# Designed miniproteins, single chains, continued (5): the designs that were tried, part 89

Each design is a single chain, and the fold is of that chain. pLDDT is the mean over its residues in the fold that is shown.

## One batch from the design tools (miniprotein)

Design m19093
Fold by ESMFold2-Fast:
Structure m19093 (fold): chain A 92 residues (1-92)
Amino acid sequence: MELSLVVEVTEDSVKVILLVDGEPVAEVTENAKIPLDELAEGLAYWAKDPRLKSIIFVDTPEGKEVAKKVKELNPEANIAIAESVEEGIALA
């Protein structure tokens, strides 16, 4: 069992998709501005799960900032960037 996350961060929303063995199984969308540091801390903590193989961020300015912060907090986290949610799912 392999877990991956696809994360889209915009100024107005955060979307997180959980994939199990490459298949989307859950989606959470928050339509509010989330503090990027708090989001990064949560994702970095979840990246300690040995089943989590990757976190894939959609290429937005906010997504790249969160990705950088996650990598700083957890250097062992496997981070990728995708042009879209659909591309991120395909990479997972």
Scores: mean pLDDT 82

Design m19094
Fold by ESMFold2-Fast:
Structure m19094 (fold): chain A 98 residues (1-98)
Amino acid sequence: NADELEKKGDEYFKQGKYDEAARWYLKAAQIYYENGDLVKALESYFKAAKAYMKAGKYREAYDILLGLQGFKPFLRGEAYENFDKFYEEAKKKYRESL
């Protein structure tokens, strides 16, 4: 169940275990997407990108956010409000790491 995987991600995120949180969010996002729940899939992908940013994994965060760029009109809530901020931050941090 994708909801259970997302909750697992939320638990790890609250503990500061951001890399683990991101992996659980990606698993949830994939299952939501396969079930046709685009909104939930995009929310979970955004949560994964945010978690990777907190973990210092800027390439992984940037790759996710770059993929989400084409879905901006479908973003809701935190993803809608904070997309451009995290996208520009991930892009900058990734380029600085090269």
Scores: mean pLDDT 87

Design m19095
Fold by ESMFold2-Fast:
Structure m19095 (fold): chain A 88 residues (1-88)
Amino acid sequence: AAREGAEAALKGAMLALKAGGNPTLATAGALGAIGALTDIELGGSERDAGSSAIGGGESAKKAGESAKNEEAIKLGEQGIEGGERARR
């Protein structure tokens, strides 16, 4: 759940950046996703990784909205959903 959410958020952030979205929001989305993935690789909690995936997904979604890119928005939403599932 956290890994899938983080991967979706990272893809969404990168796609939003490629589509001309807000670079600050896209960077925040990518860093949040990388933080979640790093926490998972270092054996951190699903709850902490989930929180980072939610933050990354929210930023990726906003970057996608700024780019008017539906796929990036959807990937950001998937990041949020994955992070929320990981926190349960």
Scores: mean pLDDT 81

Design m19096
Fold by ESMFold2-Fast:
Structure m19096 (fold): chain A 76 residues (1-76)
Amino acid sequence: GEKKRFEIVLESLLKDPSFRKLWEDEEKRGEVYASLATFLAQLKDYEAAKYAIEQAKKEKLSKTGEVMIKMAESLL
């Protein structure tokens, strides 16, 4: 399912300490989800990309994060 594919990608990225630091930052987590959604959409995994967009919308979003979500949605 889309959630399982997203979780595999996320777990791989969390092995990088720099990525883990961004993921643990509640102010940045929405932007991280939006970036992952764009990446997954470019890989044509639209189901995982949609899941990442929905998670991003649940996070605290900066104006940059809102723009990134719209950009990711444009790739679907």
Scores: mean pLDDT 79

Design m19097
Fold by ESMFold2-Fast:
Structure m19097 (fold): chain A 70 residues (1-70)
Amino acid sequence: SLEEKLDELQDKLSALLEDPSASKEELKKAVEELIKTWEELAKSLPEEEQPVMLEIIEIQKKKLEKYLEL
C-alpha cells in the first residue's frame, strides 16, 4: 500500500541522514521519492482528509528543500 511505502521511504531517508557516507545524490533521490509518494497518497485519500495531508507535505518540503537543490 502507499502507506507502507511511505513508512519504508521515511525509514530509508532517516538512515541516509544518519549515514555520513551518504551522497547528496542519494539524499536528493530519497527526498524526491518520499515527496512524490506523499503526493500520491494525498490524491488517494477521501476529500475531507486531503487538506491536512497537503499541509503536512508543504511543511516537509520546506524542511527538506536543501536536499532537493544540487
Scores: mean pLDDT 77

Design m19098
Fold by ESMFold2-Fast:
Structure m19098 (fold): chain A 68 residues (1-68)
Amino acid sequence: SSSWERFVQEAREALARRAPVDPEGVARALELLDQLTAARKANAPTAEIDALLDQFAREAARVAEKAR
């Protein structure tokens, strides 16, 4: 949906700003966003999507903490 596409775009932009500080963390978070998009497109079970969302949230939080 367009709301999901908007979320992904904004998340990618926020992560890109933090790439100079934590390139590995940003790469992991972006990989999780790609996995989430693929899982949603494949109509994966809700449990799988929720697990990927939780992993993304944790990685994004770590990146945000390092970048301040």
Scores: mean pLDDT 83

Design m19099
Fold by ESMFold2-Fast:
Parts: structure tokens; C-alpha cells; sequence
Structure m19099 (fold): chain A 85 residues (1-85)
């Protein structure tokens, strides 16, 4: 869930990084995290504007495509929620 306090933190610190994981994997004990693609959503405060970017975390192994799509969709929803405020 997006929090308005995150925007205040970005304005104060100038930058904030949020790690986004597939919700299904995060709820499963014993899940193989080496096969899970995670995304970093970075917020930067520049010249009175908040800039949002999404980056894939490097993984040493081939990731599960379904978990990757889930995590990317979650990161895109977070970005949209931030930009809508």
C-alpha cells in the first residue's frame, strides 16, 4: 500500500529506494528466492519534482517468468500511485 509519508521522506532525503517482490513468493515459506526477480522502485526529488524509475535487481539464475510479471506489475502500480499524488 502506498503511503503519503514516503513522499515526505523523499523530499527530506532527496532519494528513496523501495524493493518490490512478487506477493505470492513473499507469502510462501521455503520459496527459492534465487529464481525470483525483484524490482527496485527509486524516487528522486529534483528541482521541486519527484522522479520515479523502476530497475530489475540482478539475479545469477534464470527467473520464473510468472513471478517476474507479478513483481513488475506491482512496481508499475506503485509508480502510478506515487505519480497520482
Amino acid sequence: VFSPQLLDDVRREGRLELLVEPESAARSEGYDWSKVQRFTVTLEYRDGEIVVSIAEEEQPYEVDPESREEALAAAERLKAAILAT
Scores: mean pLDDT 70

Design m19100
Fold by ESMFold2-Fast:
Structure m19100 (fold): chain A 72 residues (1-72)
Amino acid sequence: MDKILEAAGKALSAFLNFLSSTDNDQRIKYLKEYIKALEELAKAAREAGDKEGAETAEHQKKVAERILDYLS
């Protein structure tokens, strides 16, 4: 549980930083951090046996990767 909460907190912080960014370079940086945090969240969910949580995090990661491709 602690690992999931930590990973979720990292993902939320990175996402809020992405939304608050005023330039594209900062947005790309924080979006990459968000993608990494979602990967850690998916891994933590899988290790905890939360298949639905893992699939949700993996889906959100794919969406974030598509946004990154658009911004890059």
Scores: mean pLDDT 83

Design m19101
Fold by ESMFold2-Fast:
Structure m19101 (fold): chain A 83 residues (1-83)
Amino acid sequence: LLEEIRRLVEEAKKNLEKADKSTDPEEQLKYYNKAFVAAFGAIYLAKKARDRGIPLSPEEERLYEEAGKLFQEALDKIAELNL
């Protein structure tokens, strides 16, 4: 669980960085969507564990909070590109 959540959070960060560096709106949208999906995956895994009564470690809780922030950042960026 921890390693999978960590990898998804790292994937979200890398895709946000790629999107931010791009000057092409289509490429930005592609990478922001990839970041969104990765962040959502991390959130989903953490919530699924909690719903099953599995307590999250402090590190898993930190990554869950970070994933939530990355998810919101990606959503905000996608919304900006659609206006």
Scores: mean pLDDT 82

Design m19102
Fold by ESMFold2-Fast:
Structure m19102 (fold): chain A 58 residues (1-58)
Amino acid sequence: SVVEVPAGEGVVLSSGPGIAGVRLADGRGAVVHASLLDPATAAEGERVHVRAGPGLDG
């Protein structure tokens, strides 16, 4: 299902073509488009800033 992902800090758990699974600072998991991440090229284990937007609840 599609959920609203809040802006904040996260960690990349997995990456794929144009998408990433992230763990948010509140402990939630979500799959988001890579364009919502800063940096968008972040690899697994890296810290990122997540922009608010649509995601899939993980």
Scores: mean pLDDT 78

Design m19103
Fold by ESMFold2-Fast:
Structure m19103 (fold): chain A 88 residues (1-88)
Amino acid sequence: MEVEVLSEQTYEDHGSTLTLRLSRVTADGVEALLGSITLEHAGEAITHSELQIVGTDARKELLVRAPDVAAAEAALRERVREFLLSQA
């Protein structure tokens, strides 16, 4: 699965970090756009994402909670990969 980051913005407020990311994701000839909002606070990360298959109306909303951003990103990547494989 190939991931290309198209845009990323990070905001900090009162010990919380909010990251907005738009990515292009490709797996087995299926292309999708992934929009993600990740909130990190006090050793917890919550990522809310929307995945849309390019050229179709197929989309998936994903919510991931993890003890840190790296764990949240790993879990999100696996769920995105599974969804794209189901559309191939």
Scores: mean pLDDT 81

Design m19104
Fold by ESMFold2-Fast:
Structure m19104 (fold): chain A 87 residues (1-87)
Amino acid sequence: SQLSVDEILELLIEQAKLLLERLEEAKKEKNPVKKQETIDQVEAEVKTLERQLALLKKNHPDLNQEKLEEAERLIKEVREKLEELKK
């Protein structure tokens, strides 16, 4: 079954929140191999979220702006925290 655009935005928001939680756990991880595995997994997943968000913005110019701004903010925060952990 196909999801509505609003449902897709809500899923992007929830997925971004889960990635932020995983990055906070990665900060506490003392094993460098496990930390790197989490970084690699989060990078793959945020790249997918970034692509999905870009596609939604292209195809649906009349998106719910509040949900769109929340999704953009959270996905950007995931990317920024991920890049910080890679340093």
Scores: mean pLDDT 87

Design m19105
Fold by ESMFold2-Fast:
Structure m19105 (fold): chain A 73 residues (1-73)
Amino acid sequence: FTDELKEEMKSIIDELTPREQKVANIYLENPAALPSLKEIAERLGISESTVRKHRESAFKKSAEISKKRNEEF
C-alpha cells in the first residue's frame, strides 16, 4: 500500500468501533502476509468467531464509507 492509501484507510477505520479498528488495523499492517483468523485471535486475545464477526462488520462499514466518499466527493 502507498502511504496515502494507508492513511485514508486509517481515517475510515477511525469511524469503526474500537474492536473493529483492532482487527482492521491488523489487516492494514499485514497486506502482503494475510494473517489467519487464528493468528489475529491469538494476537488480540479473543476467539476466532469474534475476529470473524468484527472483520465482517469492519470491512462492510469500511466499504460503505469508502464508496460514499468516492461517489459524493
Scores: mean pLDDT 73

Design m19106
Fold by ESMFold2-Fast:
Parts: structure tokens; sequence; C-alpha cells
Structure m19106 (fold): chain A 67 residues (1-67)
């Protein structure tokens, strides 16, 4: 369905964004661990948590439509 295709496209976009945030955190973890670097990692980890909640909600909606 067109709704399912839109949700799948949104899910792909969110997963790609999450991969980008994980990559940024990995790069920051290779730097000297200053307070500013630690604060940036913490902020990115908070963004990932919000993103993971949205991904879970979309996955649940997609699963319900496929049932």
Amino acid sequence: SSRLHRLLNELIALRLRRIGLDFEIDLLRKRPQTPSVQARIAALERQIRVLDERIRALEAEIAALEA
C-alpha cells in the first residue's frame, strides 16, 4: 500500500540518520576525552535515544499493517 511504502521510506531515512550519529560518536571517542567532547557525545547519545523511540514506533506500525 502507499501508506506502507511511506512508512518504510521514513524508517530507512531514520536508520540512515542513526548510522550517521553512531559514526560521529565513534569519531569523537577516538579524540582526547575533554569535557566538551564528553558533552557532545552525551548530546548525540540523547539524540539516538529519541531516534530509537521513533524507529520502534514506526516498526510497530509497519508490523500492524503487515498483520
Scores: mean pLDDT 90

Design m19107
Fold by ESMFold2-Fast:
Structure m19107 (fold): chain A 81 residues (1-81)
Amino acid sequence: MELSIEEARERLLALLEELGMGEEVKKEVEETMEEAEKRGYKIVISDVPPEEAARELALSGSKVIDLNVIEAILERHAKAA
């Protein structure tokens, strides 16, 4: 599924709030989304395990960001802190 930058940002901010992440992390996520839009990246969310999604994106060579992969990374960071 393809998402707008607005939809992707709202979804990620909601996840960060759920994970108890601070304003600094929220700012980094917003800046990352703005840079992605500026560089012409397409934002999607896949229905596959994050590991497989990351592998497929690497093999495709496309300017695509999969929120399923980003969400898995954020969850790991929250768990490590």
Scores: mean pLDDT 73

Design m19108
Fold by ESMFold2-Fast:
Structure m19108 (fold): chain A 64 residues (1-64)
Amino acid sequence: MSREEINEIADKIYEELKDKVDNLQVNIRHIDTIVVTGTPKEGVDIKAELNKIVPPGLRVIDAT
């Protein structure tokens, strides 16, 4: 996956989750991994939200 593609996916994660997670951080590590941190709002399933956005083959760590 290219650096541009992973940046676009990180941006999509941020845009989708910015109103659903307090203190949201979306970080790219080792150019092939995205780490998501923050505090989910009540009733938000972060794993389900990420499954809608993340393409196969990209590593995403839910650290919320």
Scores: mean pLDDT 78

Design m19109
Fold by ESMFold2-Fast:
Structure m19109 (fold): chain A 66 residues (1-66)
Amino acid sequence: MEEKIREALVKQGFDEKDAEIAAKMALDVANGADPEEVRKQAREQGASDEAISAALVIGRTLAEKA
């Protein structure tokens, strides 16, 4: 799943680093991690605000459908 999320983000125009961080964030949120803590960690890793926002939307969508 993480690899598929990463590939989708790259197709949307995110760079490889942002897509990788965002894919991990999305899965962490989907698995019940605190969204604010995950957001903080992604910012510390240098992810863009756009990548962080996309990851949170994807993660919440996956969590709601589980």
Scores: mean pLDDT 79

Design m19110
Fold by ESMFold2-Fast:
Structure m19110 (fold): chain A 72 residues (1-72)
Amino acid sequence: GDIERGKELYLKYLAGRFGENLEGSNFAKWPREFLLEMLRNGTRYGLPDFGGRLSDEEIEDLVEYILEVAKK
């Protein structure tokens, strides 16, 4: 995935809900495959459904950015 595009997508769609640095989010600790599934289909844990709004490639880039921020 493209981390720079993932950052742009995160700031546009998720930062207002989870904070710019993921400070309001526990999802950064979840496995990559689980984050992909949750973003595609939505979840009761507060992740919105993006499967109809973002391409698979955009969702992958978004997840790569989330995991990179969690790594720091």
Scores: mean pLDDT 69

Design m19111
Fold by ESMFold2-Fast:
Structure m19111 (fold): chain A 84 residues (1-84)
Amino acid sequence: MLHPLVERLLEELRALAADESTPLIEIEIAAGVVQLAAAVLHRGDEEVLRETNRRLAEIFEEAARNSKDEERKAFFAKMAESAK
């Protein structure tokens, strides 16, 4: 089970990724914050890190499907692959 802070950060990231006015650099930073929080709060637990990366990939794959901008689609596709 993910720490409540990690769950909240994942929900915030999903909202940022769904908002086409959000700069891509802010989404990249938010994803990094999610990964850092999971690593620190769960003391590098490999199963938690795998689950967190799976959740990140899911968020970015959904954002890629729903985005209308080609640059945003390419960015989200790359972020999803890097999370696997």
Scores: mean pLDDT 86

Design m19112
Fold by ESMFold2-Fast:
Formats: C-alpha cells, sequence, structure tokens
Structure m19112 (fold): chain A 65 residues (1-65)
C-alpha cells in the first residue's frame, strides 16, 4: 500500500518537473517510459489507485507534448 502511494507521489512530481524543466524529445521519451513503469507498478500493487494514476500519466503526456 505505501509503495503504491509513493509511486503515485512520484508521478505527481514528474508532472510538476515537466512544467519547470525544458527537455529534449529523447529526454521526454525517457520520462514517459519511467512514468509508465510507475503507473504499471501502482496498478499492480493497488488497483483502486488506477484511475488517479491514469489521470496523472495523461496529464504528464499532455505537459510533454
Amino acid sequence: MEKAKENLEKLRRLVEAARRIELTPDQRQAVLDYARKLYDETIQVDPSLAEEAKRLLEELERALA
């Protein structure tokens, strides 16, 4: 349970960082790959957080577009 909440917090921090840091296309892809891993781990540990994690992932994808 705590690990899933920690991963969700990491996703929130990635969204905030994406707004502050100017990234190259390759760096954006690396961040997205890492975020997808956090999303998958969150769903596997606590499926009840899946909707919130999906919203954060989609928000990050939009911020990096």
Scores: mean pLDDT 79

Design m19113
Fold by ESMFold2-Fast:
Structure m19113 (fold): chain A 62 residues (1-62)
Amino acid sequence: GDRSLVGALLHELSKLDPELAAQLAPHLEAGDYATALAILRANASRLSPEDVARFEAGLRAL
């Protein structure tokens, strides 16, 4: 995975939901993008549908 894309996704997510970003960070740093995506989807109600789609696309691009 591209570390610069991981950093960009975490930075963007932390502006909207810093607690969710903190939950995703260790999984993204470990390269466990499937677990990060599952956590994002489980918390989708905390974000707008457009933001969920954007972050899902970003995780799939890694």
Scores: mean pLDDT 82

Design m19114
Fold by ESMFold2-Fast:
Structure m19114 (fold): chain A 70 residues (1-70)
Amino acid sequence: SGGEFTRELFEEIVRNRVLKRLKAEGITNPTREQLVEIARDILVNEYGADEETARRWAERIADKIVEEQK
């Protein structure tokens, strides 16, 4: 609950990984659902997050990417 700076930094790292994967795969106009699935996959498989936590964080990261893509 007291780790806002650390949480923001971690979300930024995961966001950059999602963007790098999109670029590598040539995905130019991802849907919010695709962004959530990619971020969730990264969180579960690379960071060992549980499904519920991964989904919650993935939704926040996806929303940030959608907002910045405009």
Scores: mean pLDDT 78

Design m19115
Fold by ESMFold2-Fast:
Structure m19115 (fold): chain A 72 residues (1-72)
Amino acid sequence: SISLPPLTEEEVRLGAMLALALEESEELAKNKAPVEEFKKLRERAEREVAGLGEAERRALAEELIARALAEA
């Protein structure tokens, strides 16, 4: 079984940002969107993560990891 060590606060923040941005980032790539749209997505994800509580950020990061492991 794959087991991960506890995530640091910085890893939680980055993981939560990735979780929020991943699906829309893939849609933008499929539609060959300009780089400016990816920059806007990153800025939105950063603001959204900043507005979340610690528990919500950790849940998003852990969900991203769990999904990646399930799809592997």
Scores: mean pLDDT 78

Design m19116
Fold by ESMFold2-Fast:
Structure m19116 (fold): chain A 83 residues (1-83)
Amino acid sequence: SREALLEELDAMNAVAERALAAAGEEVREELKRLGLSEEEAEAFARTAAWITGLALPADASDEELARATREIALRLAKRFGLA
């Protein structure tokens, strides 16, 4: 149903925002230490958080979200030849 679809989208968005809150700044700083610009680090951290929101369930812990976001961000940086 439409209501179930909207609830699922809201849940996924909430997980993505929780992932960004839990790990976004630490991941951004790690990527910058690897040589990415501030803009690149922010873009990869945010993209990784949204991918984490798609991949992990709503009951995932902040530790699980932070770990997944970090792993995805590093993988993205390697894919684009930046790390």
Scores: mean pLDDT 83

Design m19117
Fold by ESMFold2-Fast:
Order: structure tokens, then C-alpha cells, then sequence
Structure m19117 (fold): chain A 80 residues (1-80)
């Protein structure tokens, strides 16, 4: 994939911001906004694939962890 250095830098920042917001996003899912949290999980998974393709393995692993945490929170909130 063609991923510019500028796009990679933007993806890294987005993942850092999303990771920092995890407690608030988990609470957002519990408060009933499951759809938005699922959409953010999908976005984080796409960002992980793009970061991996760019060779930023650490950021890709972080993005995957964020995606998995958000998806788990959404699934758990819907199951309740």
C-alpha cells in the first residue's frame, strides 16, 4: 500500500488520541452509544492495517489493541 509519511504521522496521532480516550469510549458504549463505539473500533482496525503496511509495527499493534478493546466494550454493552 502507498502510505505517505504525512498520513502515517496522522494515523499515529489518531491512535494515540483514541488510546487515551479508551475509558471514556468504554463508558460511552455502556451509556448506549454502541454504534459510535463500533464504528471507532472499525476505524482503529483499518488504521492498524495501514500502519503495518507502512512498517510502523508498534503503532499498528497499539491500534489493534484499541480496536479489540472498543469492539469488546460494544459487544459487552449490547449483551447486557
Amino acid sequence: MKVSPEVVAQLVRSVEELDAALPELIQQAKDGDVVSVRMLAIAAAVDADLLEAAGNTDAAARARAVADALLAAADEAEAA
Scores: mean pLDDT 83

Design m19118
Fold by ESMFold2-Fast:
Formats: C-alpha cells, sequence, structure tokens
Structure m19118 (fold): chain A 62 residues (1-62)
C-alpha cells in the first residue's frame, strides 16, 4: 500500500537524519541541499512514484 511505501521512505530518510541534522546545525545549506538531492535521487531510482511523493513531502516540510 502507499502507506507502507511512505513508511519505508521515512525509515530510509531517518538513516541520514543525523548527517542532515549535523549539516543543518552547522548552517551548511549547500550540504543539506546535496544530501536531500541524494536521498531524492536514490528514492526516485528505486520507484519513480515513491520518489515523487517523497520529494513533495520534503518540499512541504522545508
Amino acid sequence: STEEELRLVVEFVEKRRDELQAAHDANDWDKVRALAEQVLADLEAADPAVGARARAIELENL
């Protein structure tokens, strides 16, 4: 289901949470952007529909 797919996306993002948080705390926006783009690219490569939804969620929370 879409809900299960979104849960897997969240778990995947959480694996990079510490790296994203560290970059954010350092006010290194270029690194935050690069990490976010890598996550989106990886998700899009796995499933274009999941990647598109993950991108929408991240943009909503930025």
Scores: mean pLDDT 67

Design m19119
Fold by ESMFold2-Fast:
Structure m19119 (fold): chain A 73 residues (1-73)
Amino acid sequence: LSREEQIALARDFFEKRLGLRLTPAEAAALTPASLGRLLGLSVQDATALIRRLTEELGVSRREFFALLAEGFA
């Protein structure tokens, strides 16, 4: 996948599957803790969700948050 395709897939997952539309500020500041608050999940459950998504996209956790920041900016 290209970087643009990875950005689109990460954004679409959040909007379509999780029902979340992040502001640019929320996306740039996104952590497992803030994601847990948005979804009503514990930090541990949010961390497990992020791990699954990074595995599906074939990216590192750090790169995943960078993709979200770009997708919602």
Scores: mean pLDDT 74

Design m19120
Fold by ESMFold2-Fast:
Structure m19120 (fold): chain A 81 residues (1-81)
Amino acid sequence: SMELALAARRLIEEIKKRGGSMTVEEVDAFIDRLLAEGVITPEQAAALREEIRSIAKEKGTDTVTVEDLKEAYRRAEERLA
C-alpha cells in the first residue's frame, strides 16, 4: 500500500531525527498523528501497531529502531495482503 509505505517512511525519518530510536509509546503517538492526518486507515494503523509491539516483545525492550520499523512495515504489508 502506498499509504502504509508513506507512513513507514515518515516514521523512519522521525526515528532518525530522535537519534535512531523511539519508544513503542512514542511510535504509537506518531501513528495517531498519521491516522488523524488521513495518511493511513484505522486497519493499516492497527496492523502496524501490532507488528511493532510483536517486535518489541521479541526483543524484550520497548525501543523501536529504523531496522525494527522496516521489519514491522514488511510484516504489516503481509498481514494486509
Scores: mean pLDDT 88

Design m19121
Fold by ESMFold2-Fast:
Structure m19121 (fold): chain A 79 residues (1-79)
Amino acid sequence: MEELAEKAAEATREILLKAGVPEDDASRIAQAVRDLVLAGHDAETVANAVRTILVNHLGVPKEEADKIAEEVRKELEKL
């Protein structure tokens, strides 16, 4: 479970960095993903949380945030 959470955090961080999210913000969001996975939340719930942070806290446009969240969901489903 802890190993799964760390892999989920790493995958999320990589997706965010490739999408142009600053390293500090990407690391903080990845940490939130780790905590959500450790708490037993599913890939859809985790991806929705990432989308919400991108839109509400970082001002990422909804369409772009939706694409990033979908990539996170797909990577988490592979774990």
Scores: mean pLDDT 84

Design m19122
Fold by ESMFold2-Fast:
Structure m19122 (fold): chain A 58 residues (1-58)
Amino acid sequence: MRRVYSREELDRIRKALVAHQPLTDERIARVAERLGVPRSVVTREARRLEAEGKITIL
């Protein structure tokens, strides 16, 4: 199935990442698995949140 990510879906990913900080590679992988989203998409949103000063990546 082709995944098209809406702003609402990306916001859901971002909220999950904020809830699971500080973020390790393992925690990023678990968020991706739980949401059924590719790890690359979750990692991209995590990096954006870190750039915004909203989370810490370890």
Scores: mean pLDDT 76

Design m19123
Fold by ESMFold2-Fast:
Structure m19123 (fold): chain A 70 residues (1-70)
Amino acid sequence: MEEEYEKEIEKLKKEAETSPQRQRDLLNMKIEILKRRYEFEKRHQEMLETDPERYKEVLEKIKEIQEKLA
């Protein structure tokens, strides 16, 4: 998964270097969107790895709220 992300970023960077300015701007925008998506996924993974118990507690509390609402 990380390898695919790095490959896609590298490919877009390479295309940006050889592209006209207008197309470079679009490619740079795509790179930024991919970076933001990766950061979001990374945060989720870090929460699961760093504090799995706290993440589990949050999910458990959400279930309790849903049960009370039902």
Scores: mean pLDDT 72

Design m19124
Fold by ESMFold2-Fast:
Parts: structure tokens; C-alpha cells; sequence
Structure m19124 (fold): chain A 74 residues (1-74)
């Protein structure tokens, strides 16, 4: 559901802010040839789907939260 995807995205953002994601980000820098077709693209696709669902349901809060997560991932 949109709420579940939004919650997962928010947790990922919180982990990054805590510095836990920073180490992973540094690792991705060393993998210069890694195409963004894996988990990242799947996550972006899921977030966009969740945004559409949230908008359809009229859930403005969830839509805004998912948009924020998309900005962080995209």
C-alpha cells in the first residue's frame, strides 16, 4: 500500500541522515560502473506507484511524504 511504501522510504531517509546510509553511498561511489537498474529503480517505481495511489485516495500527507522520498532517491 502507499502508506507502507511511504513508511519504508521515510525509514531509508532517516537511516541516511543518521549516517548509516552514508557508508553505503560511499561504497556506491567506488562501483562507478553500477547501472541504476537494480533495487534503486525498483524503489523509484514503487514510490511512483504509491504516489499515484495516495493521490487517487486523496491522501495529501502520504503524497507529500512519497514525493520527498522520491526526491531523495531520484
Amino acid sequence: SAAEVERNARAALEAARAGEGAAAGTGSHQVKDLAPGGSTEEAIRALREARELAARLGDRGSTAAVDQALEAVS
Scores: mean pLDDT 56

Design m19125
Fold by ESMFold2-Fast:
Structure m19125 (fold): chain A 95 residues (1-95)
Amino acid sequence: NKQKELIEEAKKLLENAKTEEDIKKAIDTISKIEDPKERTELLKKLMEVIEEFSKENPEGAERLRKYLVDKMLEEGEKFMEKLLKEKGLELPEAL
C-alpha cells in the first residue's frame, strides 16, 4: 500500500527531524497522505516537533508554521482543481 509507505516515511521523518529542512520534508510527505485520520494524527505529531524545535529556533519554527499552512492550502487547491477537471467540470458559475 503506497499510502501506508508514505505514513511510515512521515513517521520516520518526524522521529529523525533535527533541522528546519528535515521538518519541511516531513511537511511535504504528510501533505501527500490522503487518509484524513492518518493525516490529522501526523499533523499533531508535526506540531509537537515544531514546538520542540521552537525552543532552540523560534524564528525557524514560525517559518515552518507558515510553510505548513501554505503547503496545506496549495495541496487542497490542487486537489480541487484536479478533481473538477477529471469530472469534466469547471467552476459551475464561471460562464
Scores: mean pLDDT 75

Design m19126
Fold by ESMFold2-Fast:
Structure m19126 (fold): chain A 124 residues (1-124)
Amino acid sequence: FSSSLSEEEQALVDRVVEAATRAAVDAAAERGLLSPEQLRAFAGAMRRNFRELMELILLDASEEQLRAAAAEIVETLRSYGLSTEDRAAIAEAAFDAAIAEVPDEAVRERLRRVRDVVLDLIRA
């Protein structure tokens, strides 16, 4: 499976994934909810989820595909036994960090929409 993204887009994905993962891990660590082993596993899962999401956004994926990616992020957060409040705070931190790395307003807009879907699914 080869990516059709440009080198510039791949560099953007790497920056966004690193920023989102760091923010999520830092938020979880500050709350003292996960062991060091769980934080490492969580970092790997968040890195995969945000890479998939960014690739979908940059390849102009459907709203259905973006909703599926949002559901995967929610399931990752749920799998660690986090409370609704903690999941929402971690998701907000990750998406805010991701959005800050993006220079393109259309990509930022799509990240904001996915963030809203993630938060709605967490609150359901």
Scores: mean pLDDT 87

Design m19127
Fold by ESMFold2-Fast:
Structure m19127 (fold): chain A 59 residues (1-59)
Amino acid sequence: SSAAEEVQRRAVALMLREGLSAAEALRRLGKELGLDLPPDTTPEGIRRMAELVAEALER
């Protein structure tokens, strides 16, 4: 979806500009949208965080 692409673009931009990991970037984006995401560095956890951020962005 376009929301998933937007989340990916924002996360990658944060990783490149601020040296954040994928999990850290997704947690920051989630916090901006009022989400409190648990720290999860597994590929499955990162995927789930990205889905939750994309869902919140569509609200």
Scores: mean pLDDT 81

Design m19128
Fold by ESMFold2-Fast:
Structure m19128 (fold): chain A 72 residues (1-72)
Amino acid sequence: RVDEVFALMEEAIREGVSASELFARASERFGGGPDALFAGVDPAQGEELAELIARIAQRLTELARAAEAAAL
């Protein structure tokens, strides 16, 4: 699951994936959007990974809010 989150983020950030599409994929894959990305992570597997995922989830939330604010 952690590897899937990283792969999804790398693909999204690389080029060509909108915030809305990334949010949709995250919601479908893990359910519930950015919070669900972190909810699927077991902290016992790696505290550093958990913190990194939390920061990524926060960034996704910022991108989603920015997209909604832009109202395109």
Scores: mean pLDDT 58

Design m19129
Fold by ESMFold2-Fast:
Structure m19129 (fold): chain A 63 residues (1-63)
Amino acid sequence: SLEKKLQEIADKALEMYKEGKTLKEVSEFIREQLEKMDLGDLSKQQAYLLVMTEFGKKIVEER
């Protein structure tokens, strides 16, 4: 599902952040991944915000 793919991107973004990548680099990675996907009716900006929301939740909730 699209939701699962967005969650997988958020998981990879978290790994990058834990590896010492900046928020800018993480953001650029997310945008790059979304450009390769069929988002259906979801805009790229909406998908980006959803991934960033999941990424933020993972940072707060995991530790």
Scores: mean pLDDT 81

